# Designs tried in a protein design run: designed miniproteins, single chains, continued (3). Part 71

Each design is a single chain, and the fold is of that chain. pLDDT is the mean over its residues in the fold that is shown.

## One batch from the design tools (miniprotein)

Design m10604
Fold by ESMFold2-Fast:
Formats: sequence, C-alpha cells, structure tokens
Structure m10604 (fold): chain A 69 residues (1-69)
Amino acid sequence: GMALLERFERLLTRAVIERGDVLSRDEVLALLREAGFPEELIARVEERLAGRDTLSPGEAAAIVEEVLA
C-alpha cells in the first residue's frame, strides 16, 4: 500500500545520503524488506529488476510504484 511506498522512499533517501546515488539490486531488495514489504511483492520487484545490477533512486522508486499499482 501507499504507507509501504512512503516508508521505502524515506529509507531510499537515507541510503542515498549515506552511500551515494547508485544502488545495487540487492540493496533495493534489502530496503524493501526493511520497509516491511511482503515477500510476494519483493519477488515481483526482483522480476522487474531482472538484468539490472545497479539503478538510480528514481528508477527504484518508479519500479516499486509500478508493482504496487
């Protein structure tokens, strides 16, 4: 839901401040788990990230929003 997306976006912003603006796929999946996403939704995001080793914060947020739609 929207509350999970909002929590993910806050965690994503913190990660960018601490680690920079390039995220690995595994980092994005870890942030989704920390945000409290169910494993079924995390699996859907992982499918969307197939073939991507890294992504920007904006790309990560857009993919998560698309999966929740």
Scores: mean pLDDT 81

Design m10605
Fold by ESMFold2-Fast:
Structure m10605 (fold): chain A 106 residues (1-106)
Amino acid sequence: LSSTPWIEKQIEEWKKAKKYEQLVKFYENMAKNTSDPKARAYYYTQLAEAYLNLGKFEEAVKWAEKAIELDPNNPEAWRVLAEAYRKLGDFEKAEEYEKKAQENLK
C-alpha cells in the first residue's frame, strides 16, 4: 500500500507534533474504508503504533492482534504487540512476540 505525497506529509506533521489522537482517527477511517485485507492489516498496525505512543497499551494489543490475523507475516505488528505486552508487564509474552517479529523479518 502506498500513500500520496500530501497524505505522507500530513502523517509526518502529526507524528512530529505528537498528535497521536489524530493518527488514531485517520487510520480508523482508512481501515473502515478499505476492502483490501493487506491494506487493512497495515492500517491496524499503524493504529496499534499510535495507541502505543498514547500509552494505551491494551488498545495497542487489540489492533496489533487484528493486524496479525490479516497478515501474520508482518514483523511490525509483532513488534508493536511485543512492546505493548512489555509495557503491560507481561515480559513472557513480550519475549515470545519479539521472537515472532524477528522470524518474520527474513
Scores: mean pLDDT 82

Design m10606
Fold by ESMFold2-Fast:
Structure m10606 (fold): chain A 84 residues (1-84)
Amino acid sequence: MAQEELQRAQELLDEAQRALEEGNGREAARHALEAVRHAMEALRHAETKEQILQAIGTAIAGIGLIFDASLLDPEAGERALEES
C-alpha cells in the first residue's frame, strides 16, 4: 500500500541522512537508493494527489542524497544513480 511504502521511504531517507553525517557515503547511497525505490513503488499505488506529491517529493529527496553521498564515495553514488 502507498502509505506503507511512503513510511518505509521516509525511514530510509532518515538512515541515509545519518550515514552522511557519520561520513559513510556507501551506506548513505544504499539507503537513499532504497528510499527512491520505495517512493517509486508508493507512486505506482498512489490513490490521492497528496500521496502522489509525497512520493515524488520523497524520490527527489532520495536522489539528492545519492548525489551528496557521491561526494564521499563517488563509485557507490554513481552506481546508486544508475540503479535508481
Scores: mean pLDDT 81

Design m10607
Fold by ESMFold2-Fast:
Structure m10607 (fold): chain A 115 residues (1-115)
Amino acid sequence: AEKLLEKGEELLKQGKYEEAIEQYEKALALDPSNARAWYYRGEAYYKLGKYTAAENDYQQAINLDPSNARAWYNLGELYAEQGKYEEAIELYQKAIELDPSNEKARENLEELLKQ
């Protein structure tokens, strides 16, 4: 399982998103409680523009590990891109609560609150 995650992360860094998804699917088949595999598969889906699949994966990652600030932030970006601004605001606030160093989340939140 861990080797599949490492291979997926390497493929993700190389922009090989569909190949990365295959590695994460194998990891999740072995351990469906692996929050990290859900999160990175969500990232790969997001990069491919598969927003519904990305949303589902980020929600599973958050359910398994609610301390993953990046998953909250990425789900917020997804909802903002869909025009779901109220939901995006709540998600950005949670991301900033967990990781106050996320300047982009603060900027995006400020823009949405001033509209």
Scores: mean pLDDT 87

Design m10608
Fold by ESMFold2-Fast:
Structure m10608 (fold): chain A 59 residues (1-59)
Amino acid sequence: SDKERSARAAAEAGRAGDYAAAASGVHELKQLGLSDEEAKEAIVRAGGGEEEAERALRA
């Protein structure tokens, strides 16, 4: 689904250190109706680290 796809993209970008791309993925998750906490949890479930998800949320 769109949420899973965006979460995966954000997790991959965060692992690569591309926080601009990770932030774009977070923005898409929030446009799909997720809160900041839900977007963070979705990224972590997709294989992203918690710290990387936090950085993406704040970028």
Scores: mean pLDDT 79

Design m10609
Fold by ESMFold2-Fast:
Structure m10609 (fold): chain A 80 residues (1-80)
Amino acid sequence: LVEEFERALERLREASVRLAELLGRPDVAERAREDAERAAEEARRLAEEGREELVRAAIAHARALAAYVEAQIAELEAAA
């Protein structure tokens, strides 16, 4: 479960970094990396506390955000 969340966060992080690079915003790329690390740590804590339903919700949320960012990247690349 936590490993699945970490994979979803990694996907979101990769997409966010790629988008930031396309926009010429290295500060945004760094923030995306930091936010992913913090979220992964919180997910581990929640799993240890037995709050698996929150971790599952976070997985779905991270996947949805990753898909959205990936769609934005595709639009920007097509528009350039």
Scores: mean pLDDT 76

Design m10610
Fold by ESMFold2-Fast:
Structure m10610 (fold): chain A 101 residues (1-101)
Amino acid sequence: GAPDKKVKFEYNGEVKEMTEEEILEFAPSEALKVALELAFTIARTSGREIEEIKVTKSSETEAEIEVTSYDPVSGLSGVTTIEIEGDIEAAREGIAALRAL
């Protein structure tokens, strides 16, 4: 997304409008940070805009997020679930490969 674009971010029942940078800096666990980095990377690569992120699970080793994203070409919004479980290092390597494209 644009650096100043705000995303509706829901964590532990609280909803805040935050930028990508603020959300990534906020992330309390490595698993959640990886899930969020993957969400923003996929949105950027696919030309979609993230409108909302809801954190449904967060621990040191697991994260689940629901991402509502908007496609400006079709004018349609969709919801995607991203789950991180297990090898966080392998997930980070995958994100780095996507960013190198």
Scores: mean pLDDT 80

Design m10611
Fold by ESMFold2-Fast:
Structure m10611 (fold): chain A 55 residues (1-55)
Amino acid sequence: MTVTEEITVPSSASNAEIAQRIKDALKQLGVDKGATVTTKEISEETITYLVEADV
């Protein structure tokens, strides 16, 4: 079954902050392996990523 989580970060966020938020999202989904991260929305102030995983 595919589960999804959305994360929104400031466009100025560092790669380390983005990576940490992705890890937090994967932990919330209960996933310890294999996830797809795609950019859902880009604005001048924020970027929203979609995290999808099979469980």
Scores: mean pLDDT 77

Design m10612
Fold by ESMFold2-Fast:
Structure m10612 (fold): chain A 70 residues (1-70)
Amino acid sequence: SEEAIAAYNLGLTLFNQGKYDEAVKAYKKAIELDPSFEEAYIGLGLALVYLGKEDEAKKVGERAKELFPN
């Protein structure tokens, strides 16, 4: 959806500004709007790694692998 893409792009902008907590929120919103948005899961996982939340990042990666196994 357009709203999911907008939330994802906001996440990218915030991530590039080093605002990782805000990027996480934006990526989560993109996933809420479109649970099939693979790139939003990748962005979320990466932002969580930059926040030192490695266990949460691993869970996001595992969920993405379940949803997008190919």
Scores: mean pLDDT 88

Design m10613
Fold by ESMFold2-Fast:
Structure m10613 (fold): chain A 59 residues (1-59)
Amino acid sequence: SSMEERQRRIAEEAERRAVRAYLEGRYDEAVKILEEAAKQLSGELRERLLRGAEQLRTL
C-alpha cells in the first residue's frame, strides 16, 4: 500500500542520514534522527529504528 511504501521510505531515509551523521562523529544527532523518525512509524519499522538508536548509543 502507499502508506506502507511511505513508512519504508521514511525508515530508509532516516537510516541513511543516521549512518552519515555517525560516520561524521555526530553520534547524538544520529540517535535523534532515528528516534524522531520512529515516532512517524509503527510495528517492525519503528522497532528497527529504535533498536538502531540503542546500538549507536553503545558503540
Scores: mean pLDDT 86

Design m10614
Fold by ESMFold2-Fast:
Structure m10614 (fold): chain A 70 residues (1-70)
Amino acid sequence: SLEERLREALERAERETDELLASDLPAEELARAAEVAEGLARKLREAGFEELAERVRELAERLRRAAEAR
């Protein structure tokens, strides 16, 4: 199903986010990633995927916080 494919994609995105946060990536790149994640979270919520939207929102917050710390 679409939801299962989205969940698998999110699990990959969560792993990739952990790698980005462990890297020395510049603040501007992390902020850009946060903006993309924020937009995706809104679209998922609008589509009714509330659990997936919340998980993506948490990734966006982590990326935003890391950008502000760099």
Scores: mean pLDDT 83

Design m10615
Fold by ESMFold2-Fast:
Structure m10615 (fold): chain A 68 residues (1-68)
Amino acid sequence: SAGEETSKGMSLYDQGKYEEAVEYFKRAIELDPNFEYALGFLYYVLSEVLKKHEEAEEVKKKLQEIFP
């Protein structure tokens, strides 16, 4: 489930495995494209932790489409 994949991503984040965490958050979004919790965590990790600003901007656009 999207919730289960998100929980796995959060566990990896707590372990400092940020790129693996991103992969699990992306899997959660593949299962539920509107899963706000996974989208929010994905945006945070990409923008604030990994500094992948281009990828973070794409996630932000998706969040703004769901929450105009």
Scores: mean pLDDT 82

Design m10616
Fold by ESMFold2-Fast:
Structure m10616 (fold): chain A 83 residues (1-83)
Amino acid sequence: MEEARELAERALELGMKAVEAAGEGKVEEAKKLVEEALKLVREADRAIKRDGTKGKERLETGVTVGVALIAAGVAKVIIRNNE
């Protein structure tokens, strides 16, 4: 299975792209990116718990997941304001 850190980084990238798309008024594209980012966040969280990620790597991956969740949340707010 994919490494938790890799999943978290991909989730953050999609979350940031969702914010950009939402800001551009591309509501449907932003919604798809949010859904994909949240799916990867869930997979990363499960991978952290299963793979026993410890110490600095766990902290860094957890922070990346947190930032991805914030980005997805911001995109959702922008989408709501554009509907």
Scores: mean pLDDT 74

Design m10617
Fold by ESMFold2-Fast:
Structure m10617 (fold): chain A 81 residues (1-81)
Amino acid sequence: MSIEEKIEKMVEGFRKMLEGLRDDLLARGASLEQIEAVLDAARDWFIAEVEADPSLSEEEKKKLKEELERVYEEILAQVRA
């Protein structure tokens, strides 16, 4: 797997995880505050996993974290709309 493919798959996996959590919590009637807290915890966990990945360079980790933060903000904006 190329580094570009790995980053793309990790970003897509993160998006699907956050969307799944959002949709599940909305289906259960969770408050916006509860949804935000769960998404926050999931983001923090995923970023920690990226930081701990020995196969990623410092530059790759930086780029990946920037993409993950962008996805997180997009999902948050959808929840807050």
Scores: mean pLDDT 84

Design m10618
Fold by ESMFold2-Fast:
Structure m10618 (fold): chain A 118 residues (1-118)
Amino acid sequence: LKEKLESYIEKLKEAAKTVDVEKIIKEREDEIKEALKVNLLDLHTLPPDIAIAALVKSLRDEGVDEEMAREILRLIEEGRLDEAIRLTTSGFIQTILSSKNPLLLELLKTFLEIFLSK
């Protein structure tokens, strides 16, 4: 699992360079809906482009804007995880932060950086 998640984070970073989030959300809606049902520990089984599009859509739908995403990222970098949990409107972000798992935190940081780049 650890090696699969580390490999997957690199695949997410590579896919983020070329992914058209809006196109995937429009054209692959059913795949996005299925991706949102996947357990966090099985996230590495998703195609990276689908995972990115599903995440961006989920965070937007849960009221995460660029200001909130930047502040959450800052709090994670400072080790202030409990404050990040209280700030976020996203159940997905709360779940990852509450795990206090270093790999899941690195995954979340990667996702927030991708979200801020789109």
Scores: mean pLDDT 80

Design m10619
Fold by ESMFold2-Fast:
Structure m10619 (fold): chain A 83 residues (1-83)
Amino acid sequence: SMKEEEIKKKAEEVLKEEKEIIDKLKSDKEKLEELLKLLKEALERYKEIAKTRELSEDQKLILKEMIKRLEELIKYIEKVLEE
């Protein structure tokens, strides 16, 4: 579980930085809407990979955190766009 904690910590750090970038872009709704579309497409692709590909334990942990990060970014952008 040390590997899982390490991956999780790095993902949380990246997510914090990405949210700060989104906050700086909050006045550019068109760019945020385009980014949201791209992130949703990426999320569907990663979910498909998780279902269809034979993955190692390490790859499964990384993919799980990538999916979680994308879901949280999508929710954050949707919240910013509601303002």
Scores: mean pLDDT 82

Design m10621
Fold by ESMFold2-Fast:
Structure m10621 (fold): chain A 61 residues (1-61)
Amino acid sequence: GSEKAARLVAHTLLAIGYELEGKYDEAAKSYREASQVAREMGDNDLAERYEKKAEELEKKA
């Protein structure tokens, strides 16, 4: 089963939802969780993009 893919999608959707609500701290945490799952899947480029996004959102919080 694609448990890691499901976790990646779930954390990414939560992050987007929090960001749209202006909950930048929660959004950043969700992007970091998505980044960790991306690394577990071997997608280091996606992981780095999500880490950078989390850092940018923390500056708004």
Scores: mean pLDDT 86

Design m10622
Fold by ESMFold2-Fast:
Structure m10622 (fold): chain A 73 residues (1-73)
Amino acid sequence: SPLERALEALKPLFDELEKVRKELGTDNWADAFLYLLFKDLGLTVEQIKALTPEEFQRLMDERLARVRAALAA
């Protein structure tokens, strides 16, 4: 099942998200998620929040396209 495969693939992501949340010392899951999502760029949470709406949307679209491509394969 594609759903079962997706849930299995997401388990390491949830584990990493919890680890990042603890490392940041925050209860804000959105901050932990943003840090994890943009980790490849070496940006801090503050730098991510300082992005213009245009830049943020561009980077999000790029990452969502990668996820969609992976799920379509």
Scores: mean pLDDT 75

Design m10623
Fold by ESMFold2-Fast:
Structure m10623 (fold): chain A 63 residues (1-63)
Amino acid sequence: SMKKATEEAEKIIKKLLEQGYSIDEAVEKAIKELLEKGYSPLEAYKAVGEALERLKDLVDQTY
């Protein structure tokens, strides 16, 4: 489901940022990992986009 894809994208991006990757690198790696997990390119792109919007609101002390 798209909700599951978005949740996985959030976790991947957060982990990569914690490892010192830039946001651009984290986004590219998250798309690649979602594709490797069997999501379509469209689903991966939308999930990452939605995850970024959610992370904007949940960044720092909230998440």
Scores: mean pLDDT 78

Design m10624
Fold by ESMFold2-Fast:
Structure m10624 (fold): chain A 68 residues (1-68)
Amino acid sequence: SMNERKARAIANAFVDLGVPEEDAERIRELVLEKLKGKNYSDEEIAWIAVEVARELGFEVRDPVPKPA
């Protein structure tokens, strides 16, 4: 459930970057599949999401830490 919430937040961030909502949902699904049975940090999940988006042909920036 926590990983599902993180994947959804990342998909919403891609929508804000101009990725179509349908494609952002596809990214969310693929990220969740990669997270299944694994425990990843927020940074690792963000990197996985960026890699998935790039595999689908989107040009997205590298993940950066949020300001403290």
Scores: mean pLDDT 73

Design m10625
Fold by ESMFold2-Fast:
Structure m10625 (fold): chain A 94 residues (1-94)
Amino acid sequence: AEKKLEEAERKLEEAEEKLKKGKEALKKGNKEEAKKYYEEAIKLAEEAIKAAKEALRELEKENGSIEELNRAIGLILRAIGIKIDAELGLKKLK
């Protein structure tokens, strides 16, 4: 489970960075660059959700701690939030 949690955290951090870069590009009027970063943020967030869900499934089988289960759930929720934010960013470009 730990490796999947670490993967989810890494992907989430990358997704957050791409989302920030997308917002900065949009502020500068660079719609093409903003679109690229928002699409990358969505992909990374989806990968983070997948990894965190796999970690949650492993923790359920291993009788993982409440703290580890909460960590996995928290990563899923944060990644969903980033995905939604990036999708809203893409809609503003149309």
Scores: mean pLDDT 86

Design m10626
Fold by ESMFold2-Fast:
Structure m10626 (fold): chain A 85 residues (1-85)
Amino acid sequence: MATVTVRATLRDEDGNVVAEAEGQAAAGEEVVLELRTTAPRAGRYTLTVELLQDGQLVERREYDFVVERAGTPIELEVVARAPAA
């Protein structure tokens, strides 16, 4: 059966992983991933969301945002729908 894996990775300006989450859903189901962390530094952060079906990357999205101060709480919710069939 086709299983969709949703992977969310938050990276700092230097490309270091600050937080990550993974979830799995059957085709047609919704996955909710929460990433909660504290920013180790001010600067640009990139959230990468990847959808994998049977181990193959089918979609990738990137979101950039700026954190003004070290110690800032980062709370992100990723909602992804697995493709049907």
Scores: mean pLDDT 81

Design m10627
Fold by ESMFold2-Fast:
Structure m10627 (fold): chain A 66 residues (1-66)
Amino acid sequence: ATKARNIPIFVDGDSQEELDRAAQAVAEKLKNAKDNEPVGESFASPERRKEIEERLKKAQEDIKKK
């Protein structure tokens, strides 16, 4: 993790709604950061990364839509 501290980016819990919201917020931040670094490099398991990636993709698509 590069300068990655306790940033509550993906703390889903047991609610998919929260995951969706977090993904949207992260996608927005990534767009502004100009740096698409692997968010969650050391977060969760490979399976979780897939879920996060899917959510991020959806959020990014939504942002790009308008």
Scores: mean pLDDT 55

Design m10628
Fold by ESMFold2-Fast:
Structure m10628 (fold): chain A 69 residues (1-69)
Amino acid sequence: SMLEEKVKKIKELLDQILEAIRAGKFDEAQALADEFVGLIKELVEEGHEEEAKKLVAEAQERVKKLVEE
């Protein structure tokens, strides 16, 4: 499914963003975050707004937990 492939790519980007943040590579993390936002926008435009909202909520929670450590 195209949806499953896009969701997988978004989750892989989130993992890469968190790794970049942990490594102090903030310019790389920003570039990956821009790509993440682009794919979320595509997901919304394709009518998958609820899935996009869940992915954004997961990303916010994981980043917040990392920063609060």
Scores: mean pLDDT 86

Design m10629
Fold by ESMFold2-Fast:
Structure m10629 (fold): chain A 75 residues (1-75)
Amino acid sequence: AAERAERLLAEAERLIEEGEEAFRKGDYQTALELYERALVAAEEAYRASATRELMDRAIAVGQRARENRERVLAA
């Protein structure tokens, strides 16, 4: 149902925000773990998505998590 996809998207976005805060504090290991969890949540949101709009949002959130994860690995 759309509710599950929306919940997973909200979770992924929250995990990205927490990861960004950990990265700002220099806690790179915590940031990496949070971004990896956000990627899993975005993937689950994609699988739970019944509409193109929800699928597109899941792809965008997943891409943001990947970019943030790569930034940590480059630090």
Scores: mean pLDDT 86

Design m10630
Fold by ESMFold2-Fast:
Structure m10630 (fold): chain A 59 residues (1-59)
Amino acid sequence: SELEKLLEEIKSLVEEYKRQADEYMKKANQAIKEGNFEEARKYVDKAMELIKKAEELLK
């Protein structure tokens, strides 16, 4: 079924975006520890974009 294949692809993409978002949040935390708040904001923005993309796929 085409719908079943699409659902599997969507789930894989959601998992990939969540993984990438987690990595960016980890980098943001490290940047905060180093006092690099501008870098931290950039990483948080990237993580939030990925979360938004995951949400969009689920709608």
Scores: mean pLDDT 85

Design m10631
Fold by ESMFold2-Fast:
Structure m10631 (fold): chain A 55 residues (1-55)
Amino acid sequence: EKEEARKEVEEAIASLRAGDPEAPQRLHQAVARAIKAGDDETVERALAELNRLAA
């Protein structure tokens, strides 16, 4: 399950970089799944990407 959540987060980040308008929503959902799976490393990576875009 952690592997699946990590893959979803990485795919959402790739979509975000490609300019997909649905990518922010997908990333938010993928982060929620990673939190539920207990994958702290994947959550931290996703939050770092979101903070980078907000800066």
Scores: mean pLDDT 74

Design m10633
Fold by ESMFold2-Fast:
Structure m10633 (fold): chain A 74 residues (1-74)
Amino acid sequence: MEEEILRKLREAVDAYSKGDFEKAIELLTEAAELAVKYNASEKVRQDIIEAARLLGRLYPEYKEKVEEIIKKVE
C-alpha cells in the first residue's frame, strides 16, 4: 500500500511540474486519504505534507485545499 501512496505522490509532483494543479491537488488528496486509511509511516506522511506545502507556497490560490490535505494526514 505505501508503494501505491508513493506512486500517487510522485504523480502529483509530476502533475504540478507540468502546470496541472487541479490534478496535483486531486492526487495529493488521494495519497493523504490512503495514508490515513492504511496508517502509513511517518516518513510517507511527511513526504505528503512537504509536497502539499510546496504547492501551497508556489500557488497561494490552492492554500486552503493544501491545508485541508495537511490536516487530514496529521
Scores: mean pLDDT 80

Design m10634
Fold by ESMFold2-Fast:
Structure m10634 (fold): chain A 65 residues (1-65)
Amino acid sequence: MEKEIQRALADMWVGLGKIFEKRKRYELAAEAYEKAAEIYESIGDEESAKEAKEKAEEARKKAAA
């Protein structure tokens, strides 16, 4: 039950990251993806955590450009 709620929260953070990217708010997008990655790691979803970290790194690069 708790893991399912945490996964849903992580999915929401990924969704927010995508919205922030569309709005060119890359720093906020990176933070949202980083939060999602932390939650995925806490529930043992290493693949989703890796994907979220990669998205965060891409957003960080765009913010620095």
Scores: mean pLDDT 84

Design m10635
Fold by ESMFold2-Fast:
Structure m10635 (fold): chain A 71 residues (1-71)
Amino acid sequence: SEEARRYLQKGVEAWKAGNYEEAADYFEKAADIYEREGLTEQARNVYLFAAWAYKKAGKPEKAEEMRKKAE
């Protein structure tokens, strides 16, 4: 999951910069990779980070999609 870790890192940097939409996109990409790798708990946690970032970016529909993926 080196690629997932790389996207997670980029998401954190975007979040620190206040670029919430970019952060959400990176978190979603990281979570999708963790899910494909069978790392279900890691994927769920990162989908929740993506949901929070989409909510802060003013994208409630995408935030809800991420929350549903986390269940």
Scores: mean pLDDT 88

Design m10636
Fold by ESMFold2-Fast:
Structure m10636 (fold): chain A 77 residues (1-77)
Amino acid sequence: SAAAEAAIARAEALLAEGERAFAAGDYQTAVSLYRQAIRAAQEAYALGMDDPALRARALALGERALSNLRRVEEQLA
């Protein structure tokens, strides 16, 4: 669906912005962006109920954002 593809694009954009913030040492901004990317990926997964390929893309984006979030949380602990 168009809504699911839009959620994928949003997750990709938020993940990329989070990676840029992390590289710049802006850990609080990176955390916020990665959390937003995870939510967008979850939305894409839910919307892609009838599209296994889109759901796989959403899952991969969510896993990458979650992995990146854990690395930032380690820096803040």
Scores: mean pLDDT 89

Design m10637
Fold by ESMFold2-Fast:
Structure m10637 (fold): chain A 68 residues (1-68)
Amino acid sequence: MSKEELDLEVELALAVMQASIAEKSGDYETAAKYYRKAAEIAEQLGRTDLSEFYRKKADEAEKKAKEK
């Protein structure tokens, strides 16, 4: 693992953590934002399945943000 890969994995973990915290607080707009960021970082790491997973999570959060 290179330093650059390690930095990206840390950024991914932080983005996922922020998205999870936002979901727990009902802030689905913020959750969608961080899930999109997580998907982009996962793509940079070559984890295509994980990137697709977080894109779907972002879409779900955006739908929930519109449901009040």
Scores: mean pLDDT 82

Design m10638
Fold by ESMFold2-Fast:
Structure m10638 (fold): chain A 88 residues (1-88)
Amino acid sequence: MSFSLGLFYVGLARYYLKQGDYEKAIEYAKKAIEVDPSLKARAYTVIGEAYYKQGKLEEAKKWFQKAIEIDPSNTEAKKLLEKVEKEL
């Protein structure tokens, strides 16, 4: 069991998000959760932003809401949820 594998996958998900490869961003965010469930809030925020950048606003909203349910202090997910709700 790796102590840093989940964080590596979150980093990889964020890298692909920045590159516009939203499918890989979602894939690696899900892998991060699989190896380290404590990263759910962070990974769900990346998944939500990948859907948001694809124009899938209803899906993005669901993932940001899940991130906030896990971590109510997640200001990034809250700000992104506000952006999605203004575009719906």
Scores: mean pLDDT 85

Design m10639
Fold by ESMFold2-Fast:
Structure m10639 (fold): chain A 82 residues (1-82)
Amino acid sequence: ATALATSAAQLINAGNYNEAIALAKQALAIDPNNVAANFLLGLAYKQLGKLNEAVAAYEAALAIDPNNVLAQNALAEVKQEL
C-alpha cells in the first residue's frame, strides 16, 4: 500500500492526476486506513478542479488521523475555493 501511495505522489508531481487517482484508489483497496493514499487522492482531485471530491478525500484522511497537519491545511485551502 505505501509503495502505491509513493507512486501516486510521483504521478501528481508529474501532472498525471488521473493515473495518480487510480493508484491511490488501489492503495486504499489494499489498506482502507492508508492516510497518505486518502491525502494524495485529495491532492489529485484538487489539481483537476474537483473540489468536492478533494474535500471528501481530505476528510477521509482526517477521519483516520485527525492530527494530520497536511490534510488539515489542504482541506482549509480547498474550502476557501468553494
Scores: mean pLDDT 83

